# Designed miniproteins, single chains: the designs that were tried, part 13

Each design is a single chain, and the fold is of that chain. pLDDT is the mean over its residues in the fold that is shown.

## One batch from the design tools (miniprotein)

Design m428
Fold by ESMFold2-Fast:
Structure m428 (fold): chain A 99 residues (1-99)
Amino acid sequence: SEAARKVAEELERIAGMSPEELLERIKNGELPVKEAVRILLEAQWRVAKEYGLGLPEEEFERRLAEIEEELEKASEEEKEEIRKKLIEILQELLEELKK
């Protein structure tokens, strides 16, 4: 739950909105999948780095760029699948925060 709280704090700092607002914007299509993926991965990476588990910054930036390029090439169906996974991840995070 400590790690979940730190991820939520980083998400709020990066996105400028609560995890609940982020979830709703992803659900209703107001936040593009590419932007949602970037926000979530950056938040998770920053927390992992604090615990000494994150990739080096250069490696993270390189992998993020590769993921963003693939998302730009992704079909509508592939983007919808990713959107569903993002919703699931955020719902799990919110569930952890309730404990």
Scores: mean pLDDT 84

Design m429
Fold by ESMFold2-Fast:
Structure m429 (fold): chain A 77 residues (1-77)
Amino acid sequence: MEEKEKRKKEIEETIKYAGDVAQRLAKDPALAEKAREIARLVGETYGAMGVNIDEGYKLAKEAKKRTEEAEAAYQAL
């Protein structure tokens, strides 16, 4: 059941990445709303992975996508 551990690790890595980006973006007033949305998704992903790993995995992918979009916007500043 290595596949379940792989998904859990990917979720944990995504949570860390998204959380770190949200912390950086939260310091910029123009990106504070995006930072809050990412932080909420991170919290939902963390909660979901404790109940259903597949649901957590889906939320992690959404969090990663939104984080990458917000990070691209930050780098353009």
Scores: mean pLDDT 79

Design m430
Fold by ESMFold2-Fast:
Structure m430 (fold): chain A 107 residues (1-107)
Amino acid sequence: MEREREMLRRVARLSEEAAEALSRAMRADLEGDKKKLEEEIEKVRRLAEELRRLGEESTPEIGGLAFAGADSAREAVRHLEEGSSKSSGGALSVLGVAEEARLLYRR
């Protein structure tokens, strides 16, 4: 279905953007740039919200991927704000969602 392919492309794009923002946030944290860290965390929060909304509008299968991306992104932000090294695991999980969505819409 064309609509399902479009939804999967949106999941992939939003998840990739969230993972990139998380990578920039982790780098800003390491460099002591608190302002940039806060700006990138806010971007991740917005992208996680967009993924969750997309999940609500999608089929159960596509929605599951979108919710997984949103939850992984929010968990990564939580670990980053707590000063936990576990934030990188969340970023990798979000990238995994992007890759899965890309594989599905290429069929």
Scores: mean pLDDT 82

Design m431
Fold by ESMFold2-Fast:
Structure m431 (fold): chain A 64 residues (1-64)
Amino acid sequence: SASELLEKQLQEYAKTKLNLPSYEDAKKKFIELMRSKEKTDEQINLILEFEKEVAKIQKEALAG
């Protein structure tokens, strides 16, 4: 199903590209970064890249 494909791809992205144990850990990390009052250019770029990749995976998994 689309939901299973989405979950699998998000978990693989977190593990292989972010080197984190799970997508839930990735979400927590990026939520904390987004809530930070001071962000470096590198941190801003990481947030944008994360949001872009997640949106791409969601779009691909939900495409009929």
Scores: mean pLDDT 79

Design m432
Fold by ESMFold2-Fast:
Structure m432 (fold): chain A 80 residues (1-80)
Amino acid sequence: MKEEGIRKVAEYLKKLDPSLKEEEIFEKLKKIIKEGEENLEKIKDEREREILKRLIELIKNGDVESLEALLREEVARTLA
């Protein structure tokens, strides 16, 4: 796994919210990728599987804009 994309996402998120710790963001993003890839085949819901697959690819590619939008939607659903 190349950390370049993950670092780019972490730097972008910290830039949007300076109160965030880049190291904590980086750690959480790595965890999301690892757990996501490990659980992708175990996810029974097609929608959840597609969202997770998309999330992993966006983080790996450093697509910060699309990743932010996707994470915002998922966080909103979790907090509701």
Scores: mean pLDDT 73

Design m433
Fold by ESMFold2-Fast:
Structure m433 (fold): chain A 103 residues (1-103)
Amino acid sequence: APSAEQRAAEEAAKEEVERRLAEIEAAPTEELKARLRELGVPEAVVERMDREQLRAALTIILLAEAANAGHSLATAVVQEALRARPAAAARAAALWVPEGLPK
């Protein structure tokens, strides 16, 4: 079992992720677009996304960040958020591709 300190760190990461998800939910469309551009998503792709697709794309990025950091509880919270929006997540994934890879 993880130590009490490790459990506290995972719980803190979960709370941070919940706050970031709330920020994504509350953010206006222009802020969501600006964040995706900052993260390297092409402007042409960002301009084609509606607000729900923009939120889903940012949530997918947050999932990758939490998983790469090894925060199991935070990762589970982000996965749950994506499951709540499967159609938006699928549509965002269909439009969002790495630069130079049409999809």
Scores: mean pLDDT 74

Design m434
Fold by ESMFold2-Fast:
Structure m434 (fold): chain A 83 residues (1-83)
Amino acid sequence: MDDEFVEAVKELLESFGIKASKEDLKSTLEGLGVVPFFYLVKNELLEKVGLPKIPYDEEEAKKILEDPVGAIKEFEKELKEAA
């Protein structure tokens, strides 16, 4: 399990007022896989801030698989700039 990815997701969720435990996030990631977990988190945060949900994109999925932590940090930057 990628502890750094889970920590980055937890920090992002908490920055938008969503409290999540590291254990719950790890369990969800293990059950869904990296790409579905990323889209779940992304769409939850987009809905929370009133932005439209984003569909699956093959090129984005490749980036998530190569660097899931970097993908979360890039999304956080985009979301904070749009807010």
Scores: mean pLDDT 78

Design m435
Fold by ESMFold2-Fast:
Structure m435 (fold): chain A 94 residues (1-94)
Amino acid sequence: MEEAERLKQEAIYHLGQAILALEEGDLEGAIEHAEKAIEHLRRLRELVRDDPEKVRQLELGIEHARRAIEAARQGDIVEALRHLQEALQHVSRA
């Protein structure tokens, strides 16, 4: 489905931008991009709801992105980066 692929690419783009923002010390930019990625991932999960394995990978991606936001809010750049990288890996597998 064209819409599903588009949402996946948008989520991957925003996760990548969040990682770059963290590497530059831009915590607010990282949080904003991670939140946009989560929005796209939630919509993608609804479109692929009949594929349990894709749903599982997307839910893991969303969970790691949420943990990255929380770590960034606490100023824990190392933990935030680790969670964003794990989110990106799970989304790429979906």
Scores: mean pLDDT 89

Design m436
Fold by ESMFold2-Fast:
Structure m436 (fold): chain A 102 residues (1-102)
Amino acid sequence: NPEELERASRLAREVLDQIQEKSKPLSSETDVDVQNKRLDEILKEAYERALKESSPRFQEVLEKAAELGLGLVYQALIDLAGREVTVEELEERIERLRQALQ
């Protein structure tokens, strides 16, 4: 569905913009543990927003990505924002990665 892909891509861009804006202060942080903790908090907030505003199909894909880690959620948002993948292709990539990690 082209309209669902457009909505997912738009949401991904908005959420990535939020991550970028909230992460700007981290460039001045000298404590790596504090920086990593704050980044995890930013990624978790972004994930929760994306989950609430996404379609049921995209929610399932994001939940599966989050089970593997918030870094994979971030990568999924990048791929969708760039329109390099469909939601279905992203689900297939996440499932392949899940199987490879087991």
Scores: mean pLDDT 79

Design m437
Fold by ESMFold2-Fast:
Structure m437 (fold): chain A 76 residues (1-76)
Amino acid sequence: MEKEKEEKKQLLLEAGDYAAANHPRGDEYRRIFEGMAAYYTGEDIEKGIEYLSMPAELRREAEKVFEDYKAKKEKE
């Protein structure tokens, strides 16, 4: 559903911005979250493929950062 995809996309992009501001590898995390958003929405196929081509370990770290960001927002 479009609304659910847009909400998830916004959360992913916000998490990417948060990671870029707060982590030494912020640029890498931002690229990963942009790729995640592209992959899940299908809006940018090339970025989605780039995300899938990233090392699994780096994707797992990004997922953890995303969960941490979601927990932070839920507490507010």
Scores: mean pLDDT 73

Design m438
Fold by ESMFold2-Fast:
Structure m438 (fold): chain A 66 residues (1-66)
Amino acid sequence: MDEALRLADERSLRGIRIAAEKAEKFSEEEKEKALKLAEAGDPQGRSDVGILEMPKFLESIEKAKK
């Protein structure tokens, strides 16, 4: 699991950082819209919810301190 992420971390971490920054730029209305769309099964809503989870994932990676 984590080993596969480490092997691709140069590319993956950059993408994750970009997604995390995008998540922080979401307004409260955009977050609620994304959650409603994801709940309805909309692909874009699910993608946006995934982006909203990136800050947590990035924090976990940074705390691991490779």
Scores: mean pLDDT 69

Design m439
Fold by ESMFold2-Fast:
Structure m439 (fold): chain A 71 residues (1-71)
Amino acid sequence: RREELRELLARIEAGADRDEILARLATLLQMDPAQVARLAALPDEQLGSVVTLLMGQRDLAAAHALLDQLA
């Protein structure tokens, strides 16, 4: 998971497709549709910052709490 998030961060920095990044994040973090919608509403610059914060989270509960704060 942390390695997978690191790969996604590198892809964001390289200008990868936003929809692909969001789909991979939803799968890796077991995100609900509301959390996906919150991430989809963020500007591209903020998406990289959010992935960096998610890499620092110990478990899914902490990651979900962070995602809920985006609302």
Scores: mean pLDDT 74

Design m440
Fold by ESMFold2-Fast:
Structure m440 (fold): chain A 103 residues (1-103)
Amino acid sequence: TVGLQQVVRLNLKTGEITTLSQRQIAASDVKPLAQQIGKQLNVPVKTSYAIKDGKLSLNYSVSKKEGDEALIYVFTVAPNLETARAGADITIAIERRKLLEES
């Protein structure tokens, strides 16, 4: 079991996503880090499951709008790194859609 942290910037005018960082973390650090970032940004942590090719990922997301941009943090627990990346990407796509609909 692996953990993945991914941070992206969303341009709210264009819908463009820029990956700012991606790093592997311990699976045990995923939930605590997501909760820490949520606390620091004063926004709720969202929890979701994603399934890709029969593999399950548990995803925590935190997003915050600042002017014409939003920062999206995704923390993923999965059986392997490929599944973790897929889960993070699905979670980012969902958060992107929601943020653009709210704009």
Scores: mean pLDDT 89

Design m441
Fold by ESMFold2-Fast:
Structure m441 (fold): chain A 56 residues (1-56)
Amino acid sequence: GPYRDVTVEEGDTLRNIAARAGLDPVEGVRDIVLANPKLESPDILKPGDVIRVPLP
């Protein structure tokens, strides 16, 4: 599906990234995790990682 690449910065969470992308914080996080199957955990992000974020 249509996606946008987002570079993680310090203090970012998947919930915050989802909300900024116009997604629901719960459903959007689930969709981001499905788009990034190699993520260790939705609670663990490293600054500089590129996260694939689905468009609304």
Scores: mean pLDDT 76

Design m442
Fold by ESMFold2-Fast:
Structure m442 (fold): chain A 84 residues (1-84)
Amino acid sequence: MKFKPNEKIKEVLSQVIEGDEYTPVEVEQALAELIKKLKLYDPSGPEGTIDVSNTPLKEILGKDKVTFDELYQKVFEEIKKNAK
């Protein structure tokens, strides 16, 4: 099943993925590549901490630091809500 992201999510994901509709696997892969490209892992926090404070993702998540699971879940929930 493919989902069409809202404009804010599309602007963020367009840095690493092309197209207008994404599968859950494509969203997960795009987020992993985005984190790697922007070097968002926080080495000073608990293992797996991602710092989104300087990215548009902060507006979507409402907090500065998240885990990958929290990031993926929140982004995918926003995509699903706007598609249905």
Scores: mean pLDDT 74

Design m443
Fold by ESMFold2-Fast:
Structure m443 (fold): chain A 98 residues (1-98)
Amino acid sequence: GEEKIREFQEKARKAIDTMADAVEKAKSGDLEDVKEAEEKFEAAKKEFEEKAKELKEEMKKMSEEEKEEAEEAIKNAERAIEGMKKELEKAKEEIEKK
């Protein structure tokens, strides 16, 4: 179970890094850059959701302690993604005011 949790964390980090890059591009760009950033963000989020689903299937074979660790890993990644989505929405609002 531990190896699957670690693999998920590595994949989640890559998706999160991609989303963070998209948010930064939106903050420094125009409305076209925001649209491209939103598309890139949603694509990375979808990839994350597919990896989270794979981990949830593996959790069926895990001990209760490993399940708790896996659930925390998913929850922590989801919180980070939600925070970045809010930053992306704020960047869009700032550009729309200009």
Scores: mean pLDDT 81

Design m444
Fold by ESMFold2-Fast:
Structure m444 (fold): chain A 97 residues (1-97)
Amino acid sequence: MKEKIDKLLEEVKEKSKKGLEIAKEAYKALDEAGRSRLGASLYSAVAILGIGAITNAELARKNEKNAEKHMKGAELDVKSLEELAEEAKKLREEILK
């Protein structure tokens, strides 16, 4: 169990960092295009999902009895983060056309 939780926490941190970098670049492009509010909202949502995923993975580590629920929560938060980062990337690509 501990090794699985440790791997999940590392994966969640890595994916959250990558998603936030994508959202930051999208925010810059959206801001330059006059859509700063949309860019800020996307960046904030990705950041909140990343914090949620990391928190869930850490809670899984602290409480083995509820570890499966917290691990599932972390996985769902990361999936939502990756989907939102992909949408942010698409918006950036549309602006740069």
Scores: mean pLDDT 84

Design m445
Fold by ESMFold2-Fast:
Structure m445 (fold): chain A 57 residues (1-57)
Amino acid sequence: GKDTYVDGKKIVYVRGEGEVERVIKDPSVAGVIVHGTVSDEDIERIRKAGIPILGFA
């Protein structure tokens, strides 16, 4: 996905496993928008990493 900044916060659009791994390892990520191609298991990994899920697309 593409990185976007909202009010100076890094928001990442997650479309697959590569972006899931990237956001989990990036402490600057303030939140994610998860696309329908991401598995329930990967959504749970994002939640366990403490990253806010802002929406689903």
Scores: mean pLDDT 78

Design m446
Fold by ESMFold2-Fast:
Structure m446 (fold): chain A 85 residues (1-85)
Amino acid sequence: APTPEQIDADIQTALAIIAGVLVGREEDPEVAYETARRELKFLAEQGFSKEALRAFVDAAVHNAPSEEVREAIRKAGEEVLKEYE
């Protein structure tokens, strides 16, 4: 059976994925960049794992409507993950 720590990690990843999907629906690359950066920083400040933050970026990129939005989200994720290394 999963441990409480594993359940907490899975919940963090699930919440990060949901947030990423919502951010990925943004059509404006500049708004997508700013929103992704803000959301990722907030999740990191709440103690979300780097794995959860990566899952957010992956989910957002997979749901993005254009390459410009995908690149904006990747840039935001790269910058935030580097900041919390």
Scores: mean pLDDT 84

Design m447
Fold by ESMFold2-Fast:
Structure m447 (fold): chain A 88 residues (1-88)
Amino acid sequence: EVPLSEEEKRELMEKRLREEAKAAAERLEEMLREAERLGDEEGARVLRGIIEAGMSPEEIAELLVEMHSQTDPEEALAILERRIEEAK
């Protein structure tokens, strides 16, 4: 067994989160159009909020980390809405 150091795990996780956040930010407009097409009014509202707030990839990464810490999807959505409002 080669247990990775906590610092090494942290660096890998931060890199992965930044890459995921960048990909998510790039796809925000496409995700919004898809949500609107599917009739997902709540998802579309949330995505519009993120776009209008002008969140950076780093801010989106922080949001994703916070959402990952939640076990309830409804609570994750409430946190997302609050974060979007704070970012404005």
Scores: mean pLDDT 68

Design m448
Fold by ESMFold2-Fast:
Structure m448 (fold): chain A 57 residues (1-57)
Amino acid sequence: MEQPFSFETAAMNATIARSDAPDVVVTVDRERQEERIRRAEKLGEKNVSSTTEVEFR
């Protein structure tokens, strides 16, 4: 196999897999990623609040 079409076919399949990939694994990954973002956002907001309060001192 010098130039297998499988490479492009695999990539195309991955794109269409969005409709064929409603698995638990996808759900778990999304939930974890969302939780990470939420935590980062909450920490970010707390940092801003802290900075503002120090200025009011």
Scores: mean pLDDT 51

Design m449
Fold by ESMFold2-Fast:
Structure m449 (fold): chain A 58 residues (1-58)
Amino acid sequence: SAEQERLLASLKAAGENPVGTRVAMADLDVSEETVRRARAGELSEEELREILARKRAK
């Protein structure tokens, strides 16, 4: 979905530097490895859905 695509782009951008990585980890409740995998294009659609579900629960 467009929301999943935007989340993936946001994670990729955040992972470009340590500050962005830490902020994304805190905001989305994800590990540093998850941010790294997003940058590598290794996150599945199911993993993106789980991250979005946690974000929406706020």
Scores: mean pLDDT 78

Design m450
Fold by ESMFold2-Fast:
Structure m450 (fold): chain A 76 residues (1-76)
Amino acid sequence: MEVEVRLTFSRPLTPEQRAGLERLARRMGAKEVRFDESRNEVTVVVPEEKADEVIAGLRAVANHYGGRVERLGPAE
C-alpha cells in the first residue's frame, strides 16, 4: 500500500529548495513527488511501511520553512 503526504508552505519555495526537498523525499523512499507552485504545496507518495519515517523527515523540513505536513491517506 502507498500513502499520500501533503506539505503546505506559507511562502513559495525557491527552485533550490524544491530540488532539495525532492531529493530528500526520494532518498527516504518516496515513489513520487508532485509540486503545485500555485498553492505552495508538495504531494509525496510513499510506501505505507515507510510513511511515518518519511513524514517525520519532511515535517522537519516543513517546520524549517514555516510549513505543515498532512497525511492524506492511501494513494490507492
Scores: mean pLDDT 78

Design m451
Fold by ESMFold2-Fast:
Structure m451 (fold): chain A 71 residues (1-71)
Amino acid sequence: MTLEARDGSELGAKLVNLAGASQEVMDALSALARELRAQGASGEEITRALAEKANELLADKGVTVVATGGD
């Protein structure tokens, strides 16, 4: 199976960086993905929801998620 999901690759890279900082964010995203899969959501729908959830959780922790880095 071939899937061209740039959001998936970007989210994967960002989640790897976040895993070193916050395991709870990863657990929350895993739980959300599992729920959406149980509801029959598509991979695209899951990826989108995970990106939104990650941004929300990081903002709650006082961390701003930005599309660009380099500070």
Scores: mean pLDDT 64

Design m452
Fold by ESMFold2-Fast:
Structure m452 (fold): chain A 73 residues (1-73)
Amino acid sequence: MDVDAARAQAEAYLAAQRDRARATHGDDVAALLDRGLALMQQAFDALRAGDIEKAQALFDEAGRVFAEAMAAM
């Protein structure tokens, strides 16, 4: 699996969603999306290092933060 390509794609997508959310829903939702993006970046770093358990925990936390952002929309 190309972790660098997957990370770049995910980061670009989430950054675009954050910018749209800021424009339409305000800074609070954008801050949640920024937090989720940071957690996802940490998850990809852990995955690249071979720490699958840490990566899974970080992806799960990112998913919870994104769910909170979606609920606030």
Scores: mean pLDDT 79

Design m453
Fold by ESMFold2-Fast:
Structure m453 (fold): chain A 100 residues (1-100)
Amino acid sequence: MIEREEGDITIVELPEKNIVVVAHDDLTEALKYAIKLAKEKNYDTIIVTGSEIGDGWILQYKTGVPVGFAPSVEKARELALKYKNTVLVVKKEDLEKALE
């Protein structure tokens, strides 16, 4: 596990699992950075968080399927191992609508 900060962005890399975690108060900035890293490092799974969704982690997966929120890095890792092949950010409100 590699933890680092770049400006206002917090990054946690799990290269052995092809997962990257990006945290920023602005979800758009977190998403932009996460996509950049996924392309550069060939990560299968992106997890982002932002103040707009509270303290939860959002899973990003490449197929565009909403997979929900994780309240911790450990729960995000668990969900990422289950759903590896999609990249999509969802807010709690959007997830609730997608499950209807």
Scores: mean pLDDT 54

Design m454
Fold by ESMFold2-Fast:
Structure m454 (fold): chain A 77 residues (1-77)
Amino acid sequence: SIVDELEATAKRLEELAREAERLGLRGLAQSLRDMAKQLREAKERVEAGGDEAPARELIRVARGEATFAELVLQSLR
């Protein structure tokens, strides 16, 4: 379900944010945390009967940010 996708994507971004913070990448960590917060807020709206379309677009954007973050973190390990 979209609720499960929002939760899974938020958790992935939070894990990447913790790794970025450990490496001193504070700006990247904050950006990832802000996006995870938006995903959790979107989850609450969908669970309350809100439209799924904005949440689907947010997942698409967040997946792109997660992929970018993973590439950055892999290059610095």
Scores: mean pLDDT 88

Design m455
Fold by ESMFold2-Fast:
Structure m455 (fold): chain A 77 residues (1-77)
Amino acid sequence: MPSDEEIDEAVRDIAGSVAHTTSETLAKNGKYEELKKSLLEDKRISKEDAEKIYEAAKKGDYKKAGEIAYKAIKESL
């Protein structure tokens, strides 16, 4: 049986991966305002982290935007 700690880690990794994919996809499609609104409405992401994700996306660093989103969601759980 996996431990409760292993289950919690798996849940965090899945949630982070979804946030990564969503942020990268919105950024690549030029939907920066939709991305910013989504980030600010997500209670798991701080305003500081939302700004960092948005700035990375605006600079064309879509992979970095996704990585920051992954980390923010994972650390919030």
Scores: mean pLDDT 76

Design m456
Fold by ESMFold2-Fast:
Structure m456 (fold): chain A 62 residues (1-62)
Amino acid sequence: MNKLSISIRVDPSFSPEEQQRLTEAATKAMTEEGEREMAERGEDVHYGVTIISPAEAAAHVA
């Protein structure tokens, strides 16, 4: 099960391709940080990272 989820709001000036690269980078960074914390705590941590574009944010609230 997912114990942690993080939503990141992306500036509307980013292109769809840049948003994809940001999503990949954020997922990788969170995975690496999770591995580090897991090693120190001795527990398995699951992360979820969501990059929210202006279009996706609008779909959620309107």
Scores: mean pLDDT 61

Design m457
Fold by ESMFold2-Fast:
Structure m457 (fold): chain A 85 residues (1-85)
Amino acid sequence: MSAKEVAAGVARLVSDVLSKADPEAQQKLREKMNEVLITWAENNNDPQITLDKMIEAAEELRPVLDEDTYEALMKGLEELRKKVE
């Protein structure tokens, strides 16, 4: 799976969360996404390292997300991770 495909998948999942989340959760997600983007750049766009960082960020966001939104995000990230060889 290409780095571009992983980035597109993550962007889609983040967009879905932002459309459902309250403004406070949206702000925290944007802050965590900045950390993920820095990790992406620092690790030469390595999709595995970036997905691991995104999963970590999603777990840290659990207290501010609805349970169903959190489960959908984690399932989507897990499916992307399984496609990275």
Scores: mean pLDDT 78

Design m458
Fold by ESMFold2-Fast:
Structure m458 (fold): chain A 125 residues (1-125)
Amino acid sequence: MPEPPPPAVTDPSLPPFYDPALDWFLNEVLEALLAHPSASPFLALPNAEVAEPDYYKVVPNPVSLGEIRQKLLNNAYRSREEVVADLETMYNNALKYYPEGSELRKQMEELWAIAQALLAAMPET
């Protein structure tokens, strides 16, 4: 065997665990979502001055696909759970703001279905 494995997660001198699946999220999940025709309204946050002046009153934790991609590129995520949480926040925000049967809600539901399928295929590392 090459070397003894690193000690268990009881050593306080060890840095927080970095999840290598973050590169998979950037390359496989976000690129697939960004390429989907339903992604266009969710690439950036709504412009409150022009289209959605009450959006930020209904949605206290706004997040867009572009912002999630930017956070991955800037190494702002520590784990896969943080990326999934932002994707879930984006989906739940759309459900809070866009009424049932609206085109934007339908587009978000289509994106979320694709995201769930990709997350089910997530590699264990």
Scores: mean pLDDT 71

Design m459
Fold by ESMFold2-Fast:
Structure m459 (fold): chain A 93 residues (1-93)
Amino acid sequence: SSSIEEEIRKRLDSLKALSEEEKEELFEAMLRLSKKETSDEVFRRIVLAHLDGLKEIEAKDPEKAREVARKLIEALKSASSIRDLGIVSLPRK
């Protein structure tokens, strides 16, 4: 969705420690998983939690934020679903 894409872009643009290539890899990997997720709320919660977490790490240690971002890119590329990176339990139907 355009709204979630705008929120992702805004958060990625705020991450000064990340290269443009790393930001684009995160964006593309997240958008790929968005096409497989039917719940906008689930996708938003997981993706924004990871991006907000990166911003908190960057505020204390920019180099560590870069390391964590690279691990997140690898995890996103390996994931079949955004739910594989979920930090919240979702009820099964």
Scores: mean pLDDT 80

Design m460
Fold by ESMFold2-Fast:
Order: structure tokens, then C-alpha cells, then sequence
Structure m460 (fold): chain A 77 residues (1-77)
């Protein structure tokens, strides 16, 4: 999970603010603190990473992906 958050944050860092990357990381770690939710968190992060990779030339789309993913992770926590 930490490696997925780091990779996603690195790819997004040129398209979204540092605060948005930190919000994503905090939400992911909070949701993953419940062992029952860990697989769901990992699946969401992997899906989000693939979506960001597919949309690296569209900063607005990357921002939307990060925002949606952060919201979904917060809902799990």
C-alpha cells in the first residue's frame, strides 16, 4: 500500500498540489488501518494508478482521479 501511494503521488505531483497528494496518502493509510478493508484499499490504489498512467497528458483528468480516489478512501475509513 505504501509503495502504491508513493508511486501514485510521484506521478500526480506534477499535475496536482502537494496538499492533494498528502490528503490521498492520509486517506489511504487511515482506510488501510482496518485489516478487513486493506484489500479494497489496495484495489482502489491500483485502479487509480492505472487511470493516472493512462491520463498523464491531461492534468485536469489526473486531478479528478486523485480527488475521486481520496473521497472513496475517506468513505472507507
Amino acid sequence: IEELVDELGTLASFRVSKEEVEALAKAALAAASDPAKRQQVEDLLRQGLEEVRANLDDPEKVREIVERLTEELRALA
Scores: mean pLDDT 81

Design m461
Fold by ESMFold2-Fast:
Structure m461 (fold): chain A 85 residues (1-85)
Amino acid sequence: MKKITVTVTVPADKAREAGARLSRAAMQLREGVLDLRLTISGDTITLEVIVKKEYAEEAAKRLQQAADEFARRYGGSASIKVEDL
């Protein structure tokens, strides 16, 4: 299994909207998703997704694209981390 962690920092007043959109993007990763956790803390949105190893590359690409789009849209920053479990 792989754990994909997406961290997006946006203005605090936009965090809820950004979190909802990021969660929606993750829900479209129907195949190979084993668990999903979204946390919003002030200006920081953290999405953790556990996927099967064979789906990890595509899932990471899609989540990276979504995170970069949100950082660009809201004037924030985005990072992604992929870990073996």
Scores: mean pLDDT 78

Design m462
Fold by ESMFold2-Fast:
Structure m462 (fold): chain A 71 residues (1-71)
Amino acid sequence: SLDALLDQMEELIPDMENVDVAGKIFDLSVQIRMLQPNPTPRQQAIMDQIAARVEALREKFLKDVLERFNS
């Protein structure tokens, strides 16, 4: 069901730093989009959480890269 896929996605978000987990989130997002092309409020809230997590990981990556260039 849609709710079961959304529940799985929410459980995976904290571990997105793991590439295998990020891959599972991507696969779930494709399945969810096929079942519900017009996002529900819950689906949008989960997408917003993923976007915020991606931005946090991007900022960490950029800091790590800049530190390596100044070494």
Scores: mean pLDDT 80

